# Designed miniproteins, single chains, part 37

Each design is a single chain, and the fold is of that chain. pLDDT is the mean over its residues in the fold that is shown.

## One batch from the design tools (miniprotein)

Design m1273
Fold by ESMFold2-Fast:
Structure m1273 (fold): chain A 94 residues (1-94)
Amino acid sequence: SVIAEAMEKEVGEEFRELEEELEKKLAAGEITEEEAEEIVLEKIKELAKEGNLIAQILVEWYELSKKMKEEGVPLEEQREKIEKLYKEAVEKIK
């Protein structure tokens, strides 16, 4: 929630507009949930390249999650590692 609130405050309306557009397309069956996630990820990667610290953290978490999944790391261990990164990110933002 802290990271989501910081993203909303820092990039506010652009992210809200994207979310509303994706929800509308999902409800109409024009895109899948996986396609919606990919669109959000690409927007986050773009913001990270522009120097947005929160976007950079989210990209790092996504890449780590993908790597752990490819390496066959158990879901419980993946969750623990992401939770640790979340706590570290919250401390950096506070």
Scores: mean pLDDT 72

Design m1274
Fold by ESMFold2-Fast:
Structure m1274 (fold): chain A 100 residues (1-100)
Amino acid sequence: SARDELLAVLEGLTAFVKNVLAELQADPNASQATIDTLQAILALLEQAIAMVRAGAPLEEVLAVLERALELARSIPDPRVRTVVSAQLEEAIAFARELAA
């Protein structure tokens, strides 16, 4: 189903963000502000997954993903900001296509 496809995309993105967080937490030069922002993004992605599983309207899921993208664009680390923002933009584009 369209919702199962969206779940797979969001679960993949969540796993990606968890891997980035693990690498940053192991790096003594990593920005704590970047780590904190990624933890907030992770919480929003987990909320979006729970909403999709509960059958919430896609418009409400999109609002959560757009909030995650706003946070991603505020990440101080330019490399992390670029890659996380790009992944969220792809997930949002996919969700918008399914909502149409």
Scores: mean pLDDT 90

Design m1275
Fold by ESMFold2-Fast:
Structure m1275 (fold): chain A 83 residues (1-83)
Amino acid sequence: SKDEEIFNKVIEKHKELVKKLLEESEKLPPEYKEQVKRAVKRLEEEIKEGKEYVKKGDWFGATKSLFRIIGLITEIYLLLKQA
């Protein structure tokens, strides 16, 4: 549906940002890269959970999941800035 299409585009954009963050982490020592990878794994799990909320028609849950995804992306960004 149109609503699901829009939601999926938002999630796809978040995944694109995560890929760029991983790309930046490739320049870091292996130990720091592992920290970023773990954070990215948590983010991917949250994205999948958000999609399940959409499938259930739980838009309130989906919205809360989106805010958590944004927070995790910010956390990953800060990890890269620290290292």
Scores: mean pLDDT 75

Design m1276
Fold by ESMFold2-Fast:
Structure m1276 (fold): chain A 63 residues (1-63)
Amino acid sequence: DRAQLLKQAKAIGDKLGDLVAQADAGKVDGSEVKKFQDEASAQLKPLAALNRADQLREAERER
């Protein structure tokens, strides 16, 4: 469901911002921020696949 993946992407962005703020405060090591960034990139791959599927659905709609 695209809406669920968009909510997940927003939550990931919010969490990343929180982790960066904690790292600036010295409460989290920068390696934790990098680890989360790498994991977030992997988790967002399904959203890219849905964007491709939407393009195919538009082509079908024109029929």
Scores: mean pLDDT 71

Design m1277
Fold by ESMFold2-Fast:
Structure m1277 (fold): chain A 75 residues (1-75)
Amino acid sequence: MEEELRKGIRDAEYIGQAASGAGAKASDEYMEKNGINENTFENIVKMSEAGKSKSEQLSKEARKKVEEERKKEEE
């Protein structure tokens, strides 16, 4: 069904945008929490990896929220 395909595309775009934005914010918060202030290249690498992990987790959460919201609106 075309409607299912359109929904899939929109959800993918929304998840991508949410993951990108939320990931950036989560990474920023992690940097502040862990005190990245001076030469913290090692910490920057760790934060980058943590940010990616958080981005993936937030992507899954965003997917659930998008699915719940869309189900609520489509019902």
Scores: mean pLDDT 58

Design m1278
Fold by ESMFold2-Fast:
Structure m1278 (fold): chain A 73 residues (1-73)
Amino acid sequence: SHAQLLILESGKWSLLNRKEPSPREVENLEFVVNGLLALGREDEARELLEKVANSPVASEEAKKKAKELLETL
């Protein structure tokens, strides 16, 4: 739905534009990626994962999770 896309876009923006690591970053990453994949938006999921994996401000756990998820796509 359009509302679901807006929620996912908000989540993507937060993951990519955060100024500091968040304790819920891994949960948010998994939620957004799973939502994008459920909508058939695999290219956007891949872009998000690549950006998080290479982010200077993402937590080490989020970067590790992003790399693991990229290997499954």
Scores: mean pLDDT 77

Design m1279
Fold by ESMFold2-Fast:
Structure m1279 (fold): chain A 74 residues (1-74)
Amino acid sequence: VKLSKEQARELKKRLEEEGISEEDFLLAGVIMVLEENGDEKLVEELEEYLGVSEEQRKKIEKAKKIIEEIIKKE
């Protein structure tokens, strides 16, 4: 993940505006790494193991979208 310190601050600000916690943000980052590695099933298992609620999962997916928007594709 290509995040500068400035991008990380901007991203955190946007996540806070959307009501996404630091925990949701960190988990979104972990999930994005697992998805990049093709470990989609492990993403589901991790979310179940951590007791991620449906509402929390929605916030995590929104966080993933925000992260991707901030870093964008070159």
Scores: mean pLDDT 74

Design m1280
Fold by ESMFold2-Fast:
Structure m1280 (fold): chain A 80 residues (1-80)
Amino acid sequence: MEALREEARARRDAATFLRDLAVRQGAPQEIVDLLDEVIATYDRAIAARTEEEMRRLLEEADRLSAEASRRIAAWWAEQA
């Protein structure tokens, strides 16, 4: 479980950095809110008491992160 918890912490830190960058760059609030949900889901994964719960929460966080990436890419394309 520790390797998964370390991975969750690394991904949470990356999401936090991306959220701060998005705010600084003036990204739409919808993208910022989605990144906040990604971070909160990784926090739940880190706090998980079982490997099964942690894996499920990581899967959910990864799905939300993929959606955030799609929205960031679409917003970034409009900046051209």
Scores: mean pLDDT 85

Design m1281
Fold by ESMFold2-Fast:
Structure m1281 (fold): chain A 80 residues (1-80)
Amino acid sequence: SERKEEQLKLTKEIGEILRVIGDEETVLLGIRTGNEEMIREGARNLGLDVDEMLELVKQGRYDEVIKRVEEARKKLLEEI
């Protein structure tokens, strides 16, 4: 009983971690491929300002976008 509850909790936590990492990767892939929809989706899921992220991408400020995405990922992972 207790072991199954621990396994279910761990499975949920792993799923949440993978989702957050997947959202970061979605933004990074969107930048690499020029896919604005992927950037919007990943930024929104990370709780970032979508319009601000897109403006930074349009300005070629990729290092700033990557930094903000990494900071958002780290913050979300600390809440799990």
Scores: mean pLDDT 87

Design m1282
Fold by ESMFold2-Fast:
Structure m1282 (fold): chain A 66 residues (1-66)
Amino acid sequence: MWEELVERGEELEETDPTRAAGLYGMAAVKAAEEGDLERAREYAERAVRLGADGEELRQTVEWVYE
């Protein structure tokens, strides 16, 4: 579940922000797959803040949920 990915990301934000960004990105995709577009956007934004590719994440979330 995407909640597990968010929990792991939160634990890693201080120690490994790059890995945390990846976990938030995966959480955003899974949230979109489950129809939770609001949370998908939230987690995608967190991932981008930590260094993830915002364009790639935006496209993935949009196409999965569409």
Scores: mean pLDDT 73

Design m1283
Fold by ESMFold2-Fast:
Structure m1283 (fold): chain A 63 residues (1-63)
Amino acid sequence: MELREKALEFLKKRGVASVDDLAKELGISRETAKRIVDELVKEGKVERITLPGADEELYVYKE
């Protein structure tokens, strides 16, 4: 299953998305989505951002 590529395509189209957005779009669990985006962040393809007043982590595709 090429979930990593699908996640990257989704983030590229959206520009920014939460783990919940990704999980819903791909039909996967939040935990699986988080593992995928964490891997993409480690590879430098995606950046994780955290808003100071929010409990939600956002992920941005790096152009």
Scores: mean pLDDT 77

Design m1284
Fold by ESMFold2-Fast:
Structure m1284 (fold): chain A 64 residues (1-64)
Amino acid sequence: MLDQRQQQLRDRSRQLGVRASRLRNDRAGALAGRAGVLARNSQSQQDLDLAQQYLDRAEDLLRR
């Protein structure tokens, strides 16, 4: 479970980072980047939950 979730969050971080760059949304890009680092270095479900929270915030900023 953790490995699959880690990969999903890393992929989502990359996709949102690209979108943030295209839209020049620095805040969304920063959140996506932080989530990617958290997912890559995740040692617990709590790290993955935090990464998901950052990705959700980044996505909300990009939905506008």
Scores: mean pLDDT 82

Design m1285
Fold by ESMFold2-Fast:
Structure m1285 (fold): chain A 70 residues (1-70)
Amino acid sequence: SSDDEAANIITNALIKALDEGKEEATIEFEYKGKKVKVKVKVPEAVARLRELAEEKGYLTAEDLIAALEA
């Protein structure tokens, strides 16, 4: 589904940026038929996702997108 594709793209892009030591990354994906392009602060995005994963035990596409928009 587009939600699964968005989650996979976001996750892979953040992992790649973190591995490369990047402080900022631009992530492009499609979500619910809309093309989205977002510039994120990698350490802050990763920290938000880690907190959410520790609270819920899993991450949805909506959780990932919300973490990028903050």
Scores: mean pLDDT 77

Design m1286
Fold by ESMFold2-Fast:
Structure m1286 (fold): chain A 91 residues (1-91)
Amino acid sequence: GPPVGSAPRTVTVGGLEVHVVAQREGDKVTITVATPAPPPQPLEVYVDGKLVATSTGTEITAEVDGAPGTHRVTVRLGSQEATVDVEVPAP
Protein backbone atom coordinates (compact mmCIF):
# COMPACT_ATOMS: atom_id res chain seq x y z
CA GLY A 1 0.00 0.00 0.00
CA PRO A 2 1.04 3.65 -0.06
CA PRO A 3 3.34 4.97 2.71
CA VAL A 4 1.50 6.26 5.78
CA GLY A 5 2.94 8.62 8.40
CA SER A 6 2.20 9.81 11.89
CA ALA A 7 1.77 13.49 12.74
CA PRO A 8 5.17 14.98 13.69
CA ARG A 9 5.92 15.24 17.41
CA THR A 10 8.15 17.95 18.86
CA VAL A 11 10.38 17.61 21.92
CA THR A 12 13.14 19.81 23.36
CA VAL A 13 16.42 18.39 24.69
CA GLY A 14 19.16 20.65 26.03
CA GLY A 15 17.51 23.68 24.40
CA LEU A 16 17.45 21.93 20.99
CA GLU A 17 14.07 21.55 19.24
CA VAL A 18 13.67 18.03 17.84
CA HIS A 19 10.95 16.84 15.45
CA VAL A 20 10.08 13.14 15.39
CA VAL A 21 7.91 11.37 12.80
CA ALA A 22 7.14 7.72 12.12
CA GLN A 23 6.37 6.47 8.59
CA ARG A 24 5.16 3.03 7.50
CA GLU A 25 5.44 1.32 4.12
CA GLY A 26 4.10 -2.22 4.38
CA ASP A 27 5.99 -3.91 7.23
CA LYS A 28 8.80 -1.30 7.16
CA VAL A 29 8.69 1.47 9.76
CA THR A 30 11.13 4.39 9.69
CA ILE A 31 11.60 6.91 12.49
CA THR A 32 12.90 10.29 11.30
CA VAL A 33 14.42 12.73 13.79
CA ALA A 34 15.04 16.27 12.49
CA THR A 35 16.54 19.40 14.05
CA PRO A 36 16.54 22.99 12.68
CA ALA A 37 20.33 23.21 13.15
CA PRO A 38 23.13 20.67 13.70
CA PRO A 39 23.30 19.59 17.37
CA PRO A 40 26.36 20.87 19.34
CA GLN A 41 27.28 17.24 20.17
CA PRO A 42 26.05 13.85 18.89
CA LEU A 43 22.32 13.33 19.35
CA GLU A 44 21.49 9.76 20.42
CA VAL A 45 18.12 8.30 19.41
CA TYR A 46 16.55 5.43 21.34
CA VAL A 47 13.34 3.62 20.32
CA ASP A 48 11.65 1.51 23.00
CA GLY A 49 14.89 1.68 25.02
CA LYS A 50 17.17 0.55 22.17
CA LEU A 51 19.84 2.83 20.69
CA VAL A 52 19.02 3.05 16.96
CA ALA A 53 21.09 6.03 15.77
CA THR A 54 23.69 8.64 16.74
CA SER A 55 24.36 11.70 14.56
CA THR A 56 25.59 15.30 14.46
CA GLY A 57 23.47 15.97 11.33
CA THR A 58 20.10 17.73 11.08
CA GLU A 59 18.24 14.55 9.98
CA ILE A 60 18.52 11.03 11.39
CA THR A 61 16.59 8.06 10.01
CA ALA A 62 16.32 4.62 11.60
CA GLU A 63 14.37 1.54 10.55
CA VAL A 64 12.59 0.01 13.56
CA ASP A 65 10.23 -2.80 14.55
CA GLY A 66 7.05 -2.60 12.43
CA ALA A 67 4.60 -3.35 15.26
CA PRO A 68 1.64 -0.92 15.16
CA GLY A 69 0.77 1.23 18.15
CA THR A 70 2.66 3.55 20.47
CA HIS A 71 6.48 3.55 20.39
CA ARG A 72 8.62 5.53 22.82
CA VAL A 73 11.37 7.69 21.31
CA THR A 74 14.04 9.08 23.64
CA VAL A 75 16.58 11.64 22.40
CA ARG A 76 19.75 12.34 24.39
CA LEU A 77 22.15 15.27 24.09
CA GLY A 78 25.01 14.78 26.56
CA SER A 79 23.43 14.38 30.01
CA GLN A 80 20.06 15.80 28.88
CA GLU A 81 17.22 13.58 27.61
CA ALA A 82 13.63 13.94 26.47
CA THR A 83 11.03 11.35 25.52
CA VAL A 84 8.09 11.52 23.13
CA ASP A 85 5.56 8.88 22.13
CA VAL A 86 4.93 8.34 18.41
CA GLU A 87 2.02 6.41 16.93
CA VAL A 88 2.90 3.81 14.29
CA PRO A 89 -0.14 3.20 12.05
CA ALA A 90 -1.35 -0.31 11.24
CA PRO A 91 -0.46 -1.65 7.76
Scores: mean pLDDT 79

Design m1287
Fold by ESMFold2-Fast:
Structure m1287 (fold): chain A 97 residues (1-97)
Amino acid sequence: MDDSEVLTKFLPPEAILELLKQAGATKDVYTLAEVIGLVTRYVAENKLLLPADDITEAEVDVSDTILGKIVGKDRLTLAELLQAIDEEIVKNGTRVA
């Protein structure tokens, strides 16, 4: 399945919407690509990514953050974080027709 999912907009769950607004977002509905970009920006701006020579091995410290509350973990890889956010939006967000 192709680009149609990238164009699908969601009203994110409240916790994710709050996170996106803290990252400077002003909209109420987002594509998954927009959410992933904003989450990645939030991680970078708050320096949550732990130093590593390879970004695929890099862990994100989300303890005491909204992200930690969303994923239920204190530390995970960036890939695991983005996967958890994607799953949370698809399962608990509202698809906008």
Scores: mean pLDDT 75

Design m1288
Fold by ESMFold2-Fast:
Structure m1288 (fold): chain A 83 residues (1-83)
Amino acid sequence: SHADHERMAATLREALRRLGLPEEVVEAAVAAFKETGNIGVALSRLGLSRTPDPETLVRLGEALKAGDVDRATALLAEILAAN
């Protein structure tokens, strides 16, 4: 739903900000998510050298839907560390 996508986008923005990413990168990822509804497309805006593991993407999606910023931040940190 639109409300779910808004919560997911807000959670993604906050998690990426907690990781200290530049504001332009954060907003590019959030904009891509809002446009496509696709987490993988949003994460492609982070300049990743490696595609995230599908299991990690599923867990990230669940954390974003729940508005769980702490879990989303931990999962995003794991994705970035793998790259």
Scores: mean pLDDT 85

Design m1289
Fold by ESMFold2-Fast:
Structure m1289 (fold): chain A 82 residues (1-82)
Amino acid sequence: GSKLKKLEFEFGVLEGLELLAIGIGKLTKDKEFEKKMLEKILKKYEELLKEIEEINSEKARKLAEKVREKIKEIEERIESLE
């Protein structure tokens, strides 16, 4: 429904913000900035995942799997910046 489409849109926005944070971090070589931005984005993905998990549908389940993979990737990247 419209709720799931909104969450799909929010997922796309977070992917864009993630790429921007990584790009700025690489250009500036500011690991602390990249880490702080990724930590904020991680929290937003976790909030998004909770909303998706409230929807009992196969499409929502597939979106949740994508969000869980993104959470794992960001956690691994944050750890690499320490």
Scores: mean pLDDT 87

Design m1290
Fold by ESMFold2-Fast:
Structure m1290 (fold): chain A 64 residues (1-64)
Amino acid sequence: SAEDVARKAVERARELMAQGKTPGEAVKEAIDTAREEGKKLGLSDEEIQLAMARAVTEVVRLAR
C-alpha cells in the first residue's frame, strides 16, 4: 500500500540522518525510495505521489 511504501521510505531516511546525512539529502532519498518501491509494487501514479508526500512530511517533521 501507499502507507507501507511511505513507511519504508521514512525508515531509509532515518538511517541516512543517523549516518550524518542532511535532512535535504534524507528527503531526496525518501522521494526516490517511495517512487521505486511504489513502481515495483505496481502502485498507481496517484498512490506513488501520496506515498512520496507522506514520506516527505514525516522526514521534515523528524528534522525539527
Scores: mean pLDDT 82

Design m1291
Fold by ESMFold2-Fast:
Structure m1291 (fold): chain A 85 residues (1-85)
Amino acid sequence: SLAEVEERLKRLIEILKEAMEKNIPIYDSKGKRISKETLELIIKFLEEALKSYGSNRVIAAIFAREVDVEALEKQLKEGKPIILP
């Protein structure tokens, strides 16, 4: 549902922000560490997508659907590296 997609996007944004605050490394699917500057751009894109309609929201929704936010929240609490799809 749209509400479930919105909730998952909000949770993903919170995970990324908390990881940055706790200095927990975040990697892309190719194993490259994502810089703080790139993470800030990703967070901004996701926040804008949450409020927008059309292609950017669809792309963000697909990304959020592929992300196991429950598993990422657990990794964050354990101080483990986060890997984005």
Scores: mean pLDDT 79

Design m1292
Fold by ESMFold2-Fast:
Structure m1292 (fold): chain A 86 residues (1-86)
Amino acid sequence: MKIPEEKKKKILEELDAAMDAVNAGDYATAAEHFRKAAEISKEAGDEQTARILENAAKILEENPDDEFDRGVAVLAAAVVKTVLEK
């Protein structure tokens, strides 16, 4: 996967904002940031990362009261951040 540095930085900024929102219990805002990160990933041609982040947003929107589902969304974001930060 080859994401341009500018888009990579924007994805990481959106993921940091999403994680801050999750830690604050604001799952709607977190889902919005995951969706923005997914759109940037899609624009960069990284459909796999976009799908992971779209799924994280969907989980937080549909099941915000489920601790397990929140954990899955957080894990997805952590994996993407690790791969992009390398």
Scores: mean pLDDT 77

Design m1293
Fold by ESMFold2-Fast:
Structure m1293 (fold): chain A 83 residues (1-83)
Amino acid sequence: SHERERARVLAVAAILVGAADFYLRVAQRTSDRALLRKYAADVERIVGELEELARQYPDDESLRRALERAREIGRQVDAILRA
């Protein structure tokens, strides 16, 4: 049903944001520049996936918050990578 599909989408969004948060935590502690570049790319992919989900469900507040959080994480990881 539409409700089950939306619940699945929200669960996927939560997993994606959790992964992005994990990558940020590692980025803040690592001196491994190759790993940092990989995690920056992984976060960029997560943002792209959440943007696509938010496009399909534009009025979903939870998806909007997930996307906003992932974008914030992406900016922080990119800033660390460019330091």
Scores: mean pLDDT 88

Design m1294
Fold by ESMFold2-Fast:
Structure m1294 (fold): chain A 80 residues (1-80)
Amino acid sequence: MEKRREAVQRALEAAKKAREVANKQISDGNYKKASELMTAALKLERAAREAMGSTDPDKAVQRALEAVEEAEKKIKEAES
């Protein structure tokens, strides 16, 4: 399914970006923001795994896309 592949790829890309921004926050001494971004990355990686392995892919895909939107907001706020 095209939606499943897209959701997995977006979640993994968002997780990678969250980790990169978290590392920048650590370098800047912003440990609380870094911790929040690392937690977001773990949630995104989990959502991607669930979307890949789920017997109900439609719900898992929806959850992964919702996690991506939440993480993208946090990433944007941290980059601002």
Scores: mean pLDDT 81

Design m1295
Fold by ESMFold2-Fast:
Structure m1295 (fold): chain A 84 residues (1-84)
Amino acid sequence: GEKRDRELAEKSLEEARKSTDPVKRIAHLFASFVHSVSPLIVALARAKKAGDEKAVEKYRKELEKVGKEHVAFIKEEDARIDAE
């Protein structure tokens, strides 16, 4: 369910930020990404098939936002690893 995926995404991101182990940080970040994008990709595909232009725009914008947030985290993580 969408609510469960959102909760799991938020919890995984929190675990990523709290962890000091780089492998665990990346694993939790990946879990957060999967739970964030999976329901949006499915919803976007269904909206496209139904011809619901408003829903397509909504899900496309949300997917772009999630992607941007995760790219920012990856860039921060790369910089942190390079600094160690």
Scores: mean pLDDT 78

Design m1296
Fold by ESMFold2-Fast:
Structure m1296 (fold): chain A 67 residues (1-67)
Amino acid sequence: SMKDFGERVVDHVVKHLPDDPEQAREAMERVLHSFREMLRREGYSDKEVEELVKYMRELFEKKVAER
């Protein structure tokens, strides 16, 4: 599913995020922006895109806190 794909993206990106919190946040936001653009190109609705991006942001915040 697209949620599973999003989770895999988060897992991969978190392993490569910088240790600096500001740089990590900037990198996360760039990934979320790219993911939003990809979903729009694939024909997902704005509602579906924003729900998935919100879910991924929450996953990023959780996984970064667990580092």
Scores: mean pLDDT 82

Design m1297
Fold by ESMFold2-Fast:
Structure m1297 (fold): chain A 65 residues (1-65)
Amino acid sequence: MAQELKERAIEAIKEGNYEEVKRLIDELARMGAADLLMEVSRYAKELGYSDIAQYAATKAAEAAA
């Protein structure tokens, strides 16, 4: 489930669907999937989406506790 949400988030980034990206990041955060959120953050940074990368990284830090 969490892995599928990460894959969906990456596809949403590629599609430019920022509402869906943030929704999926929030779902991953609720699941405590800090590692997967960091992967989303790295991917977004690589593509130049710094705002999405920072959002995901912040949620990852909160989820990791």
Scores: mean pLDDT 82

Design m1298
Fold by ESMFold2-Fast:
Structure m1298 (fold): chain A 55 residues (1-55)
Amino acid sequence: ETVVVESVVDSSAMSPEEVEALARHLGKLDGFKKVEIEITELPDGSYRVTVTLEK
């Protein structure tokens, strides 16, 4: 089973490295075997985070 989650994070709330670390941690807690994270900086200074989870 594959789950894709997209969210937008304000840069003032978390750095891209912190977002990636949190997404990996949460994916492993849910028992997913594979976690892929893509972070794209948006023109307004926010980040688009795409997390792909595979069981």
Scores: mean pLDDT 71

Design m1299
Fold by ESMFold2-Fast:
Structure m1299 (fold): chain A 76 residues (1-76)
Amino acid sequence: NEEAIEKMKAKAREIIETNPNEAQREMAEHVLAVLEGDKEKVKELSEKFHERGVESLSDEEKKAMADTLNELVAAG
């Protein structure tokens, strides 16, 4: 659904520009890169997320990322 994808992109850009939470902005940036088909950016962001991920993701950060993903899906 093209309309759903465009709404998700718009919401992702809004989160990147306005949300003060770094983890939420990073999730929105990753989703935007996937939706835009930017494979190089997706790889860069995935590697950055993985390097940060294993010992440093708090339950609060995991929840913030999940909440952001749910908000992006709901926008589409």
Scores: mean pLDDT 75

Design m1300
Fold by ESMFold2-Fast:
Formats: sequence, C-alpha cells, structure tokens
Structure m1300 (fold): chain A 111 residues (1-111)
Amino acid sequence: SSMLDSLLSQAQDLVAQMRALSDRAAELLDQLGRHDDAEALRDLTARTVALMDRAVATRSPIDFSAAAGSLSALSLFALDLARRVPEAAPVLREAADLATQASSLLTQAAS
C-alpha cells in the first residue's frame, strides 16, 4: 500500500541518519577511551540495521515489530550512555531521538 511504502521510506531515512550519528558517537567513545561502550553501540546499531533491512525485504508485521523493538532498545541504550558520558551526550541524544521516531513508524507499519 502507498501508506505502508511511505512509512517504510521515512523509517529507512531515519535509520540511515541514526546509523551515521551512532557511528560518530562510537568514534567519539573510542577517542574517550570507552572502547567497550563504543563496541556495544556498534553491535546494537548493526543488529538494528540488519532487522530494518529484513523488515523492508519481508514487509512482514512481525519483522516491523522486531525492528521497532531493536530501535527502542538502541534509544534507551544511547540515552543511558548520554547520562554516563557528557562529552558524547549531544550526538547520543540525537541518535536516540531518530531511533524513537523510526520505532514509532515501524509500530504503525506493523498495525
């Protein structure tokens, strides 16, 4: 449907922007010596992107829900990191906001 296509297109754009910000945040965390946090953020980002790619390919409500759940988990993880690492907080909060927006769109797509 055209509505589903619009939701997926918007979610893909948000996930792409979120990925770019998460990659920058991970680089900044590495520069700050927080290598375990950087690796955890990269791993969660890669998993979320893979679930989003699957959701786009299958167009299945269960895959939309899985991607939405991963985006919500990434948002919470990034916000927790932002509280613990003030130097990375602005980029982590921006990534979290994009993840939350994408999660909402995928939840709508699953309905």
Scores: mean pLDDT 93

Design m1301
Fold by ESMFold2-Fast:
Formats: C-alpha cells, structure tokens, sequence
Structure m1301 (fold): chain A 92 residues (1-92)
C-alpha cells in the first residue's frame, strides 16, 4: 500500500528529527515502536487492532509530554499519531 509506505517514511523522518533534537528517551522509544509496527503492517503481519493499541500508547506518551511541558516531544508525537492513523485507514 502506498499509504502504508508513506506513513513508514514519514515516521522514519520524525524519528530522525526526534533524535537530532535530543528529545526524551520515552518519546524516541515510542516513535521507534510505532515505526516497527507500521513496517510489520507493510509485511502483512500487523492487524488494525495492533495499530489501535499503538494509538492508545502514543496518546498516553503525548499526555505525559504535555504534562511535563515538553512541547517539542508533543509536536512530534502528534505528527506520529497522524501517520499511524493513516496506516490504520490503509488496513481498513
């Protein structure tokens, strides 16, 4: 799916941005897990439910980042969430 390939590439770019900005280890780890799951979806190994669970986890990490005043992590995580939602729509 072109949409899954686009989501993977955009999440990879967001991961590199997070690393260059030296964002929190929690944020970087969350993006790495989202990337791995979208790569599994490209291989036909992830279900829509797996992506929905990932969205829940990313939402929790986003909430923690906002509570800590980590606006840079929050902005990157919101973009990762949009790309995981794109991947979910491509599987439905």
Amino acid sequence: SEELEEARERIRELLEEAKEKKLSPLTISAIERALELVEEALEGKATPLDLEIMLGMLGIVLGVSKLLGDEESAEVLERVIEEVERALRALE
Scores: mean pLDDT 90

Design m1302
Fold by ESMFold2-Fast:
Structure m1302 (fold): chain A 80 residues (1-80)
Amino acid sequence: MEEIRQAARDALAKAAMEAVKATNGEVLGIEASVNDDGSVTVRVRAASPEAGEKAIETLKKLLSSHPAVKDVKVELVDRL
């Protein structure tokens, strides 16, 4: 269980870095939690709605394709 959660956290860290790169640094913050079952909840704050949508798309694409991640919930927030 810990190994699966660690793999999910590693996948999340890589996905977060790719989301920042894809938005040219317009991601202002990412708050994420990895649950015991491998599901991931991500909250994203971005400088613009367009950057937020691009970050969400990047995160969902990378995380949903990773075998350690069972479910992904991503939401855009105005404050973290």
Scores: mean pLDDT 75

Design m1303
Fold by ESMFold2-Fast:
Structure m1303 (fold): chain A 68 residues (1-68)
Amino acid sequence: SHMEAIAEETRARLLALGFPEEVAELVAQGIRRGRYDEAIAFLREVARSLGMEAEAEEAVAWLREKLA
């Protein structure tokens, strides 16, 4: 339940920042599986292609706070 809550909050935040639904869902799935580093790396790669690096780093900073 705790991981599900973090995954859903991350998904909602990524959508609010303007990321596509498919990207937000894949990142959320990575979080549900405990693969945080892989999810963050994927998000950063997509953000580079979309010109959304600042938005990705905002989401990453928030996620790291939630996992601390």
Scores: mean pLDDT 87

Design m1304
Fold by ESMFold2-Fast:
Structure m1304 (fold): chain A 79 residues (1-79)
Amino acid sequence: SSAKEKAEKTAAEMNKKIRELQEQAEKYYEQGDLAKAYYYAYKAGDYMYKMAQALGNKEAAEASRRAMEEVREEYEKLL
């Protein structure tokens, strides 16, 4: 298989983890556990960054970095 096919398979696996982490974030948000909600949202952002890098999409990687920064800032407001 080509390098592109391997990258797309890796991205698909990471996308599945992103969905799982987003579901955890939503679950904790609904329970009022904002600290855990933001923790899982940050983890989802990290996997989105890795997925963008696997696909060679620098613009998407930068967008994911920005989203993670915003989630961290919201978490810090809770402390």
Scores: mean pLDDT 82

Design m1305
Fold by ESMFold2-Fast:
Structure m1305 (fold): chain A 64 residues (1-64)
Amino acid sequence: LDAEKALAGARALAEAGDAAGAGASAGMFTQDHGNKEYAARAVQAGAADGDAEAALAYGERGAS
């Protein structure tokens, strides 16, 4: 599983102003793996806090 890569993709979309694409990317990651804790660890390891938190929030919404 490549949570950092998935979060980096979501971050790039969010920075480009594509909030819907960022949410969809994060949602697919969360739904496929169902692992918010894994995503949080990837965030702590190498993602910028603000963008990564937004990606996790979108992923949580998609999983719920």
Scores: mean pLDDT 51

Design m1306
Fold by ESMFold2-Fast:
Structure m1306 (fold): chain A 77 residues (1-77)
Amino acid sequence: SELAEHVRQELERLLEEIEARSPSRKEALEEMKKYIEEAIAELEKQKPSLSPEEQAKADTVIAVLRERKAELEAEIA
């Protein structure tokens, strides 16, 4: 979906910015992972109070964040 593609693009941009200021790629990936974990937790916390349409969008974003987190964990390992 367009939303999923947009979220992936923003995550790549953020990782590039983090990596530019990080001492190592591993530290950049760990920081990005923490960001993603916090974003997922916040979205899941807010989800029950959202409209069905907003919940569907939140589900799409959470799915992309979870996929990206798994990719980062594989690279860190």
Scores: mean pLDDT 88

Design m1307
Fold by ESMFold2-Fast:
Order: C-alpha cells, then structure tokens, then sequence
Structure m1307 (fold): chain A 80 residues (1-80)
C-alpha cells in the first residue's frame, strides 16, 4: 500500500514537471517537443491514477486531476 502510494506520488510530480516543460516548449514555438512532453505527462498521470485507484485513494486521484488540469489546458491553448 505505502510503496504503491509513494510510486503514484512520484509519477504525478513527474507528470507536473513534464506539463510545465511542455508549456515552455510550446511558448518557444517547439510544438513537436511540446506534444511529446504533454503525451509523456498523460502517460505518467494515467499510471499514477491506476495506482491510486488500486490503493483506494480516490481523493488523491481527484486532487491531482484538479491540480494538473490547468497546466494541461495551458499546453492545449498554446498548441491551438
């Protein structure tokens, strides 16, 4: 349980970092790099959500979804 939660926490922190890098890349005009970073963040977040759900930590999954949604929206707007 505790190991699974620690792993999920690390994955969401990494996803947040990739989303921030994706925003920076998109703002610099590096759209292909921004898309790759966004996709990587999505992959990490999906894995973290699965780990949270397996651990019964639904509130943590929701909390991180709310925290990461504005960053994902910022990337999508910069890529529009």
Amino acid sequence: MEEKLERADKLVEEAETYLQQAIDAANAGNLDEARKLRDKAGELFTEAVQLYLEAGEYEKAIEWARRLAPLADAVNQALA
Scores: mean pLDDT 85

Design m1308
Fold by ESMFold2-Fast:
Structure m1308 (fold): chain A 84 residues (1-84)
Amino acid sequence: VEEALAQLEELLAEARKLLEEAKKKKTKEVLEEARKRLEELLKEAREILKNSKPKSAEETAKLIGYTLQIEGLLIEVEMLLKKL
């Protein structure tokens, strides 16, 4: 579970970096590329969550929380694409 938490935290950091780069470029192509990459990261995060063996409610909440944060970043990219 500690390894799963570390992996999800790393995926979240990568997702945040992708969104920041997309916001700097402000082009449809870069936002669409960021969306595709974020969809891949979310898929990986969901698979880590599914295969995790949390030993406590706190660990379960953290795993779900990181996954939901990545999903939120994907939604933000989709909203930015709609604004263009």
Scores: mean pLDDT 79

